# Designs tried in a protein design run: designed miniproteins, single chains, continued (4). Part 48

Each design is a single chain, and the fold is of that chain. pLDDT is the mean over its residues in the fold that is shown.

## One batch from the design tools (miniprotein)

Design m13753
Fold by ESMFold2-Fast:
Structure m13753 (fold): chain A 52 residues (1-52)
Amino acid sequence: SEAEEHIRRGVEAAQRRDYETAAQHFQRALEADPDNEYARAGLAAARELAAQ
């Protein structure tokens, strides 16, 4: 699904410590599936790690 694709890209970005890109992908995943708790948690964590 669209949400799954964005989650995959977000995880890949986070593994590279590119937390800004990870946050963008997790946000896109939530736009596709607002109930996705993994994407919500990933977005929160990525934003904190991006230090903004």
Scores: mean pLDDT 85

Design m13754
Fold by ESMFold2-Fast:
Structure m13754 (fold): chain A 94 residues (1-94)
Amino acid sequence: AAEAARAAAEAARAAGGERAGEGAEAAAEAAESGDGEAAAEGGERAGEAAAADGIAEAARAAATAAGAAGAASGDEEAMRAAGEAAGRALAAGE
């Protein structure tokens, strides 16, 4: 179920965004429980962490993790909210 979201969280860490990876992992755990809103919050948290560090690559990884978590939960609104936060982080990081 949340396998793709966990893979995306690992990719976020590989991109150098440990805080973004932690948020993405939280999103994956929420997706496993079927909680799309909690999954979106994890994705948003990952995006904000990436923005604070100013790492555009981490922000992209966070967006991927949020999308994967939203897809696993089936909640398009949660995916949109997480994507918006990640997009904001990417813009702030560059």
Scores: mean pLDDT 62

Design m13755
Fold by ESMFold2-Fast:
Structure m13755 (fold): chain A 60 residues (1-60)
Amino acid sequence: NDEKYEFDIERLEEILPSASEEMQKVLKEIIELIKELKKKGVPYEEALEEATKKLEEAQA
């Protein structure tokens, strides 16, 4: 799962500079959330769902 987590973190970091300042804060929180879920041993797919929900809520 480490490779999948790393790929998603890299992708989020890649889009970070093109986001608004407000969205950059949210993306940083999502990256930290993913890292915390990885540390807790949460399955990658569940972590991805939680991150996606947080991102969607921030965009609304």
Scores: mean pLDDT 74

Design m13756
Fold by ESMFold2-Fast:
Structure m13756 (fold): chain A 63 residues (1-63)
Amino acid sequence: MSQSTLQTAQDSVAQNPDSPLAWYGLGQAYLNSGKPELAREYFEKALELNPDFQQAKDQLASL
């Protein structure tokens, strides 16, 4: 695939910085890019915005 999913996730965060879903997507993009430490920071940011975000909790538990 020629399109960067990481770039799309970064754009989503830039447009919606208060969206836990945007930060969660950015975390997934970095995890898929082999950067788990950076992915962890973005999953933590998603949980900061929504502490009940179970999917972000599950991702942090698997890191």
Scores: mean pLDDT 81

Design m13757
Fold by ESMFold2-Fast:
Structure m13757 (fold): chain A 60 residues (1-60)
Amino acid sequence: SEALREQIERETNESFLRMIASIALLEGVPREVVEKAVEEARKQGKVSYSDFEKLIEELL
């Protein structure tokens, strides 16, 4: 069903965002910046590491 597909896509995107956020924290990006970048990525539907890096750069 469409609802099941949308749920899987949401869970996959959330898992990916958690992974790339963890990498950014390990690389020394401030937690507040990472948290804001995650929120913006969710709002914009951005799911690539390159898009996430650009969001971090805009917030630094």
Scores: mean pLDDT 77

Design m13758
Fold by ESMFold2-Fast:
Structure m13758 (fold): chain A 73 residues (1-73)
Amino acid sequence: MAEESRRLLERAFERVAPGLSEETRREAEEIVREMGEKAEEAAAAGDLSKAAAIATAGALRLIGLEIDERLRR
């Protein structure tokens, strides 16, 4: 369901956002928007598996931004 995919992305963003700079947080917000839109499109087409995969990929990208931010300190 599109709502579950969006919730996964939003939850991942909430977890990483406190550790991000303002600029990196803006990049994270863009990832949530783009991957959320793609996941919702896949779910609307009836491909719930693809929607889940897109949301998972987005969540992993958000975690990657947090790791990169920590390594740049």
Scores: mean pLDDT 80

Design m13759
Fold by ESMFold2-Fast:
Formats: sequence, structure tokens, C-alpha cells
Structure m13759 (fold): chain A 67 residues (1-67)
Amino acid sequence: LDELAAEGESLTPKEKEVLRIGLDMLAAGKSREEVRKAIRQKGKELGLSEEDIDRVFELAERIYEAL
């Protein structure tokens, strides 16, 4: 829990924006596939690499599962 919070706070502003969108969608009951697609699209728009996008998605899933 503390490690997940620290990882979230260490993200860049653009990565935090994508993380927030992912968490909001997961909380709204969207499927993992829908969330991944939305995060990928938004991350690409913001200039994030595929590696950064995948990292943010994995973090969003871990935070949501820890709730």
C-alpha cells in the first residue's frame, strides 16, 4: 500500500493524468481491456512510451486491487 502510493507520487504530471483516468475507469466498472485501450490512447496523445504506458496501467491495477 505505502509502496504503491509512493510509486504514484513519483510519476510525472502526464503519467499521473493517465493513472487518474485508469483508476476512474476501473472504479466505474470498465473492463481491464477497455481501461488498457483508453490508457494507451491517452498516453500516446501525451507522448508517453509504450513502456511508460504499461507501467502506469500495471500500477493502476495494483492500486485498484488494494482498495
Scores: mean pLDDT 77

Design m13760
Fold by ESMFold2-Fast:
Structure m13760 (fold): chain A 64 residues (1-64)
Amino acid sequence: MSPEQQQELQKLVAEAAKAYDAGDYDSAIQKLQQAADLASRYDPQLAEEARQAVQELQQIAAAE
């Protein structure tokens, strides 16, 4: 993973966390999906963690 890809991944995760804190679950889900896609080629474990977070947020959004 290049330094540029690492920075983009960290940015997406940080944006997802901010959206979640703001109650914007749709934006948080979108950012985590982008992070999972980006990570899937070079960090499969991180990609899986992001996908799990998306599923959890989808359940929370559906319950709200």
Scores: mean pLDDT 77

Design m13761
Fold by ESMFold2-Fast:
Structure m13761 (fold): chain A 72 residues (1-72)
Amino acid sequence: MKLVQMKARLIGYTVDTKVASADQLKQMINDVQQLVQEALNDPSLSQAEKDDLTKLANQLISLAQEQIKKLQ
């Protein structure tokens, strides 16, 4: 099941956000968006699991965008 690995990856991005360069943060946003699309297309995930993953991903994207703004 991919959900546990997806959540672990998103938690990892949270840690990396504080030390990453602007280019690395932009890449993280792209990777997180790709993970969300894969999750939404996964029929083994419940709607609640998809909603939770999307919420977590959106929070990480917001944090990454805020950090990019501070670096610019």
Scores: mean pLDDT 74

Design m13762
Fold by ESMFold2-Fast:
Parts: C-alpha cells; sequence; structure tokens
Structure m13762 (fold): chain A 68 residues (1-68)
C-alpha cells in the first residue's frame, strides 16, 4: 500500500528528527486520505511542529490501525 509506505517513511523521518521531511510526507499523506482522517492528520501535524515526536509516532500508529 502506497499509504502504508508513506506512513513508514514519515515514522523514519520523525525518528531521525527530520522535521522538514516529516512535514512534506504528511502533506503527501493528506492528499491521499479522505477528509474523515484530517482531524487525526492535524493532531500529527501539531505533534511534529511541537517536537513531540513520541506523540507523533503514537498518532501514526493509530492512523495505521484505522487503515487496516
Amino acid sequence: SEILELIEELKKAIEEGDTEKAMELLKELSKKLPPEYYPLLLEINRAIANGDYEKALELLDKLEELLK
């Protein structure tokens, strides 16, 4: 799944502290997901922007679970 691959790449960018890459990948992910996921994507965006990488990864795990 292209979406699951993007989530994996986004998790790696976050773990590496690459905020710029993480934001670009999140933008690509938002283009591929229906509007019902936008509130969760917004929470992930805020966590990354605040440097709360643990929360960002937790929220991405929740997103991945919803997509399976």
Scores: mean pLDDT 85

Design m13763
Fold by ESMFold2-Fast:
Structure m13763 (fold): chain A 73 residues (1-73)
Amino acid sequence: SKEECLEKLAELLDVDVETAQLLVERLCKDSDTPVSLTVEDIQEKTGCLAGLGREKFLKCLADKVGCSVEDLC
């Protein structure tokens, strides 16, 4: 479920589920929603590169937690 995927992502990033949800909403909607988590922190913790573009970055994050992009969005 989306909730389980968000919980796994929050654990991977060492942040609250609410922070992971805001990050996912930002990536899914291409929004400027403020998140207390830098791109550099995400890249260091996950190995996913923002330079790949939003859609590929989101897919990489989903793959790291064993979920699809559709499960997160």
Scores: mean pLDDT 79

Design m13764
Fold by ESMFold2-Fast:
Structure m13764 (fold): chain A 80 residues (1-80)
Amino acid sequence: AAEVEALRAAADRLRAEADELRAAVAGTPAEAQARVNAWLAERHGIAELSTEDALALGRGAAAAYETAAARAEARAAALA
């Protein structure tokens, strides 16, 4: 059904964002800062977070996207 396809597509997009952010915060703090700031620049245009703020945002956003993806997947499974 179209709803199941839409929910799975939403879950895939959210999971891709979570994976990108998890990859961004991997490695050294300096690499994480640069990658999270690049992610923000693409989406929000401003990207001058400190190392601590970049790590906190990247980790928090990754967790939020993963939770949202899991919920979308669960809804799709319930409808399928």
Scores: mean pLDDT 82

Design m13765
Fold by ESMFold2-Fast:
Structure m13765 (fold): chain A 98 residues (1-98)
Amino acid sequence: LEEARESIRAARELVEKAIEALKAGDVKKAIKYALLAQFQLLVAGSIAADVDPELAALVREAHRLVNRGIDALDAGDVKKALEYLEEARRLLEEALEL
């Protein structure tokens, strides 16, 4: 599980960087960080699925929220993207407390 937790920590940091980039008006940088977070969450979800169903469920939901954030940014909806990314960050913090 430590490998999954390292990927979750990396994803949380990347989501935080995406949020900071959006607040600074840098949509391109935010998309880049969100895509990197998406990849880390895919890795964490794969590892957790076999050993910790509760952790896997939180990681899958965070992955879904990051994807919705990216879709919102592609549609030009920065406000909605921030809402999704902030919820994803909250779930990742919750996952790390398990």
Scores: mean pLDDT 87

Design m13766
Fold by ESMFold2-Fast:
Structure m13766 (fold): chain A 66 residues (1-66)
Amino acid sequence: MEKKVEVKVGPLTTDPAAFAAAGRALSEAMEKADEKEVTIEVYRSPHQGATERALRRAEEVKEKVE
């Protein structure tokens, strides 16, 4: 069975503290991930710029999993 690590990131808001916490959670999960597949869920926000940045970050982390 393929192993899968799922990282859930809370809703993206205009709160920089919440945004930074989400980024740290993604990085920490990736560092500790010993699996080949990581599923990252990122919530969208009305502020498209913040959402796009978070999605790009999540995809970069996901692609580094091998």
Scores: mean pLDDT 53

Design m13767
Fold by ESMFold2-Fast:
Structure m13767 (fold): chain A 68 residues (1-68)
Amino acid sequence: MMKELEEKNEKILKIGEPYAKELLDDPDPVAAMKKVVEKVLEKLKKEDPELAEWFEEVLAQAAAALAA
């Protein structure tokens, strides 16, 4: 189980890494984060739809935690 989680995280990080700079350079990190997440999800849906579903679940949990 841990190896699968690490592989999923590594793939997401590799896809997201070019967009991470956009997050750091933006004066509004919350708005920038939403844009980066959207771009990462778009790429994941094309490359690995199953991983995209998992990432959407993680994002939904994070959004629920922020809304609490």
Scores: mean pLDDT 71

Design m13768
Fold by ESMFold2-Fast:
Structure m13768 (fold): chain A 73 residues (1-73)
Amino acid sequence: MDLFADAQGYVDGAEGAVKNAREALKQGKINEATAYSVAAYILAAMALESGDPEAAERAQKVIEEVKKIDKEI
């Protein structure tokens, strides 16, 4: 299993989900924003568990962004 390749995929997906969550929130689509925030958090957690330090640093930033979005939901 290529954990480092998976880690990059997870963090890229998490960052994409954050962008989608913010766009949904801007459009007043609270349910979609919540779903994307949850997806971003799960993907970021998977990247953290991968053991890739670069992916982990990016994943921590995603988790901080999810916390900001959750305060607006």
Scores: mean pLDDT 80

Design m13769
Fold by ESMFold2-Fast:
Structure m13769 (fold): chain A 73 residues (1-73)
Amino acid sequence: GAKEELEKQLEKYSEGLAKKMVDKILEELPDVKSASFELKGPTKAIFTYEKDGKKYEIEVDLLKDNPLEKVKE
């Protein structure tokens, strides 16, 4: 239905946004050695990153939050 098509388009947009944020994290934060994401809904993602030999996970609302700022915290 129309709602399902809108949700799929929103998920594709969110995936593209999350990929760009992973690239920015790796480029702008030299202490981060690896980063990835997993979508948990049409607008939510979990970002996993490795810094100083430790793994961290942050939950991000892609419409409200800046993942780069959360990683810097």
Scores: mean pLDDT 76

Design m13771
Fold by ESMFold2-Fast:
Structure m13771 (fold): chain A 70 residues (1-70)
Amino acid sequence: MTKEEYRAKGEEYEKLGKEYFEKGKYEEAAKYFDKAAEYYYKVGTEEDKKKALEAEINAGLALIKAALDK
């Protein structure tokens, strides 16, 4: 994969994470946010690292929400 392909995958998974979070599928949302973070870290720019950290925060929030909604 190229750097641009990694960024595109990060954006795809971030969008999926948001969509599943809105549907109340929090564990699935967390998995997609984690994948987004992995791809953004692979790009390696400061901006993409910031996106990765934001995705990790969203994954954590999704897992907290999943636990609370049991």
Scores: mean pLDDT 85

Design m13772
Fold by ESMFold2-Fast:
Structure m13772 (fold): chain A 82 residues (1-82)
Amino acid sequence: EFEELLEKALEFAEKAIEAAKAGKYDEAYRLLQQAEEYLKKAVEIAKKEGLPDSKIKEALGRVLELLKSAEEVLEELVKALE
């Protein structure tokens, strides 16, 4: 359950990066929202299942890193258009 939600968050974050690189801003933002939504659900389930904080922090770090990468790519593309 937790792992499945994290996989979904990672999947959407990766798709957001690809959309951003392709200059598809609207699609990239939509995918980032989906990734964040699944990340929030994963945290909720992790608390319910009593998962160790260390496992939660490690998994969250991976998703947050990908989300940051997608945001940075979008910012670079926007600057290039100016």
Scores: mean pLDDT 74

Design m13773
Fold by ESMFold2-Fast:
Structure m13773 (fold): chain A 80 residues (1-80)
Amino acid sequence: MDELRKEAEKLREQGDALYAEGNYVEAAEQYIKAAELFREAGDLVSAAESLNNAALAYQRAGNHEEAQKLFDEAVELAKE
């Protein structure tokens, strides 16, 4: 619960740092892990935001198909 959210925030911060360094694929991987922990904690808004960040990172890396899949997943999660 609270520990899951704290771990998810750490993963999001790691993703942000990797994104800023231009390590987009690794950033996307950290954001996906953060989204999963936010989902387990019941924080669907933060989970959807993390999936959007992962999608943007994959888009920057040129992984457009992976990016689109994550954008679609984030939209569906945000509706709940």
Scores: mean pLDDT 85

Design m13774
Fold by ESMFold2-Fast:
Structure m13774 (fold): chain A 60 residues (1-60)
Amino acid sequence: GSLEERAAVVNEILAVIDSITDPARRAAAQEIFGSFDPTNDTPLEVLRAALAALRAFAAA
């Protein structure tokens, strides 16, 4: 995908982390998922998989 597509997914990951109301769960999500950036080194499918996993984590 384009840099814009990667940036959109990374921004969504950060938004989901910020939406977690439990501070301990938010910190865990930041530790696991917060290191992603919209670089060309991270495949778009990996970012989308991470977002899906994060959404499942946030919903639990």
Scores: mean pLDDT 75

Design m13775
Fold by ESMFold2-Fast:
Structure m13775 (fold): chain A 60 residues (1-60)
Amino acid sequence: MMTMEQIRELAERLGISPREAAELATRVALLRLQGLSQAEIAELLGISKGNVSLILKRLA
């Protein structure tokens, strides 16, 4: 799981609230566990592939 510091940094980089960053990180993690690609996750969540990649790097 991402730390509170990683969630805060993600929120700052994406220009969203920490709550939104935590929700996005959780959804990305769940979709990744289901075997979805970065592009598929981006389409489902309505965010860029770059944002998905950033979140996945923080989770790894």
Scores: mean pLDDT 77

Design m13776
Fold by ESMFold2-Fast:
Structure m13776 (fold): chain A 70 residues (1-70)
Amino acid sequence: SEEQEKLRKELVELAKRALDLANEGKITPEQFEKLQELFTKAQQAIDSGNIEEAKKLIEEVRKMLEELEK
């Protein structure tokens, strides 16, 4: 679906941001584990067509990355 494709693109973009922060040493191991869990859950929600859950998880990832980018 269009919504699923849009969410997949958002998730890929967030994953790139997370990887950049990790490569710069700006993420603790605990924060990285939490991000990995959220990414996995978001991917599962997208794949199952649970759009509301996927949006919620993506928003959690986005907020966490914003805090880490300070």
Scores: mean pLDDT 85

Design m13777
Fold by ESMFold2-Fast:
Structure m13777 (fold): chain A 85 residues (1-85)
Amino acid sequence: SRLEHLERVMEEIVKWIYENVEKLSAEEIIAEAVAFFRERLPDASEAERGAVENIIRNVVHLAKTRPETTPEELIEMAKAGLRAL
């Protein structure tokens, strides 16, 4: 389904965010993650892109401010955000 495809792309994004949280600024991570989403889902609506950017911003904020957060927890939070759309 469309949601399952969005969840898979978001899982890839969250794993990449986690791997780069110590190397890049929050703004650099957000910009790269949003660009990756646009590349993987070029047909995404403006509403989907806006919602996904907000989810990405929340994940990056948690990864930066809560180092104890696991990648699995961040993935589940991102998926919950997508399911709320």
Scores: mean pLDDT 85

Design m13778
Fold by ESMFold2-Fast:
Structure m13778 (fold): chain A 82 residues (1-82)
Amino acid sequence: SEYKKTAEALKELAKTGEEALKKDKEKAAEITTKKAEEKAEELKDDPMSEALFRALAEAAKVDLEQAIKGAKEYAKKLEELI
């Protein structure tokens, strides 16, 4: 299921962001943005998932904590559809 792949990628992104915040707040946005861009490329054959991860990469540059929260909430919604 495409929903399952996207949900797992969103959970991985949120975990990456949370772990990065614990280690180095200055680098956390950069690390999380890079991870979101990597997931967008991995999921490029699904335009909705690619667009979502590209949007999360931009969100992480502006407000990392909100980007992490958004990734978690969207993953939960997708898992309810699986």
Scores: mean pLDDT 83

Design m13779
Fold by ESMFold2-Fast:
Structure m13779 (fold): chain A 60 residues (1-60)
Amino acid sequence: GDAETAAAGAAAAGAAGASGGASLKYNRMQHFSEEGAREGAEAGRAGDVEAAARGAKLGA
């Protein structure tokens, strides 16, 4: 249902953020650490939007 869709979206966004952010944060000594954090956050947000759209499609 909608609650499950929201939970799935949050989980997908979290996974995307963790994957991207953590990986890119490995370059913390490089100027990339902040760039990586931003990219991870953006990826998480994109995952949330896609999960919501997918949930709506499957819910129909």
Scores: mean pLDDT 53

Design m13780
Fold by ESMFold2-Fast:
Structure m13780 (fold): chain A 91 residues (1-91)
Amino acid sequence: LSKEEEEKLKKVFEELLKKYDHNGDGKLSLGEFLEFLRNDLKSKLSDEEIREIWEKMDVDGDGFIDYEEFMKFLSSELNENEKYFKELLLK
């Protein structure tokens, strides 16, 4: 990721936490992630495709992602659906 992309993605994640993280723990659940893609990004991805993105991001399978996991995922080798998700975040 470029420094410009990192700063933009950091702001996106911070806005996600402000909107969905009601307890202030710095983490997002799968349900909050689904609502973000449907309501905020107006994504064309199916629920199954969103879940596959989530499962790759949530490496330890605890049902939550933090900023480090989010950025690590977006810096990894991405498939077509994952690239589409990243492009939505960068718009």
Scores: mean pLDDT 77

Design m13781
Fold by ESMFold2-Fast:
Structure m13781 (fold): chain A 55 residues (1-55)
Amino acid sequence: SEEERRKEEARELGKKAAELLSTNGEKTEEAFKLLEELYKRSEEDAAIAKKIIDS
């Protein structure tokens, strides 16, 4: 379903943000921009991404 697809995309974006955050500051700004875009689009998608980052 479209909802499941969006949740998968949110999980992938969360993984990407986690990788960017793990670069010891080199790509931290890029990670924050990605997360900010998710928060603007959907709080639910942002929450999914944040759970992956916090895991």
Scores: mean pLDDT 75

Design m13782
Fold by ESMFold2-Fast:
Structure m13782 (fold): chain A 105 residues (1-105)
Amino acid sequence: SLERIKKDPNDADAYYELGMKLLQEGKYEEAVEYFKKAIELEPTSDRYTNLGQALYNLEKYEEAIEYYKKAIELDPNNSLAYELLGDAYEKLGKYDLAKEYYEKS
């Protein structure tokens, strides 16, 4: 929450929780800002995945792909990040790449 962030501006989980709430509310630009702050403090595969999802919803598919790749670099078993990479490549018309990443999920 904003009050939690004011009390401890280094609380990565508080920024991430707020980003998730904003993502659920469809406030994608604000969600991106809070996910980036969470990642600056503590990068995790899940945080990169949700940053990518917010960017995907803003139709920023190439940026979403970069963050899904970072998620996979941190956790090669992140099946969701592979699936979302496939979705983003489909939006770019890169169907062979989409198929490859779906098969890895």
Scores: mean pLDDT 90

Design m13783
Fold by ESMFold2-Fast:
Structure m13783 (fold): chain A 98 residues (1-98)
Amino acid sequence: GEALELAKEALELARRALELARAGRLEEARELAKKAAELLVKAALLHPDVLKGIGYTLDAIGLELEIERAAAAGDAAGLVAALERLLALAERLLEELE
């Protein structure tokens, strides 16, 4: 359904953001990560289990803020760590929606 397609797009963007961050391209990584987090929020809001959907939404928002702070600070290691967590969150949501 729509939630599954949004989660798949978010996962792909999160993977690309992580690759960019590892290459030192922090601003490009931040922009893709923000889009990935926004798509994850949309997918989470469509989750058939409302309480799980709320949990994923809050986790995605928290990670988006952490990514923004790391990028603003030029903290490449912190950005990579936050992106690895965003990728894991996207993978978990996708697995539940399949």
Scores: mean pLDDT 89

Design m13784
Fold by ESMFold2-Fast:
Structure m13784 (fold): chain A 87 residues (1-87)
Amino acid sequence: MDEERFYEATREEAEKAQEYAKKALEALEKGDTKKALEYAKKAQEYALKAAEKAREAGLEEHAEKLEEQARAVLESTEKLAKEVEEK
């Protein structure tokens, strides 16, 4: 029961991270680099919150995966934003 409640809380934060990551990508496709970076930063914040909850429950591998995904989203968004700005 407690594990299911923890999983639900962690999943919600992870889903919000994915939603903001999607919004960041859509903003990049529209050429709005400022908004894309804002959404990517929010995606990272939610992913890090989910990772913290996973670590508190002893799910270290789950936490590492969430942190890796958060870094990848932010790095990809920053790289694409620079490409647009340099053109």
Scores: mean pLDDT 74

Design m13785
Fold by ESMFold2-Fast:
Structure m13785 (fold): chain A 59 residues (1-59)
Amino acid sequence: APKLAVALRDFATEHPFFLTLKKGDRVVVLEELPSGLVKAQLLSTGKEGWVGSADLEVV
């Protein structure tokens, strides 16, 4: 089953590598790196990008 997570805080970025999040946004986890970076897709927009694992809670 796809791994789901929720954004724990707002994260604003103009950098195309990272994903802009609002607290409570739900994402699909696509990839996890040992460094603590997570590639995620926003369910509301379909946008993909990298997020710090500390900014997400897996549900």
Scores: mean pLDDT 80

Design m13786
Fold by ESMFold2-Fast:
Structure m13786 (fold): chain A 60 residues (1-60)
Amino acid sequence: MSLSEIKSQIEKIVAEALAKGKLSDEQKAELQKLLEEAAKKFGVDEAYKLRDEIISKLNE
């Protein structure tokens, strides 16, 4: 999976969570999996940036 594909999947999950007003356990697991894949392929710093973007969007 490319970085743009990982970002696209994260954006989709975050948008679905915001629409429902909560993040499901399945969505949390999928986000964790995507962040782990980003860390493995693109480095821990890139994964941390994506994680921080998720937290920011969900806490607004």
Scores: mean pLDDT 79

Design m13787
Fold by ESMFold2-Fast:
Structure m13787 (fold): chain A 93 residues (1-93)
Amino acid sequence: DPAEEIRQLLAELEARGAITPEQRQELLEAIDAVIEAGASEEELQEIKDSLENILKLAEQGAELSRIQAMVQGLIQRLRVLAENSASANAAEA
């Protein structure tokens, strides 16, 4: 289940200190919105891949500022994706 794997990745990122508890909650809410809007399995895999890349960079000792920029970019991208998916589903109704 990609959604469950994503939740596990977010837990690992928070435990490592790569993201804050607030950022983890924002990411969970944004991802749930994307799922509710009818995101494809491919879109969920892309989200998972982005989180795995952030985790890998954190493990490699990347600067916190770089990790935080990537996290903020992902949150913004997820919000846009949820809005676009909701609009597409409404147009097909």
Scores: mean pLDDT 79

Design m13788
Fold by ESMFold2-Fast:
Structure m13788 (fold): chain A 70 residues (1-70)
Amino acid sequence: DKEKLANLFKAAAIVFAGIDPELTKKLLEAAKKLLEGKKVSDEEIEELKKKIQDILLNPPELLPIKEDLR
């Protein structure tokens, strides 16, 4: 379901906006393409999923949670 994938990418972009701006931009562009019915390659989708998973499994130097933004 492309809408679920697009929503996942949008949510990840919001979470990662302060951590990885390049990934955030790619996630938003991919989500927009999916919602507009444009073709996104399987390779691009897998790359973005892998980057999300890599950050979640190995958080980059995360300090205490930013409670003020929760």
Scores: mean pLDDT 72

Design m13789
Fold by ESMFold2-Fast:
Structure m13789 (fold): chain A 70 residues (1-70)
Amino acid sequence: SPEEELKKKIREVNRESLREFSERAAEVAKELIAQGASLSEIIAAIADVANEVQKERDERIAKLREEAAK
């Protein structure tokens, strides 16, 4: 059904967003560690990555819902 297809696409977006977060957070942490950043600076940068990924995820899901309504 169209509803089940939408649910499947949303699940895929959620899984991909978690992978993107993991990869971006690891790279940001690696770069900051190499620069001698403090733990608090690393935590703040990871939080920023989480916020960006969540926003991108929400926008992708909103687009999927909009396309499904056509």
Scores: mean pLDDT 88

Design m13790
Fold by ESMFold2-Fast:
Structure m13790 (fold): chain A 62 residues (1-62)
Amino acid sequence: SPLAEVEARLQEVARRLAELSERLRAAEDAGAPEAEIAKLRAEIERLTAELARLVRELEALR
């Protein structure tokens, strides 16, 4: 169903966000280059926007 498909994609994006958030924390703790930290932050922002879009789509289907 469309609901199950959106839920599956939401779970996937949430998992990727959790992984990237952990990587960002590790990179900051290790004093990684600013370019690497900026790249991780940009990817997190992109996926956060995608998550918000999927949540709104899920709410519209309920």
Scores: mean pLDDT 87

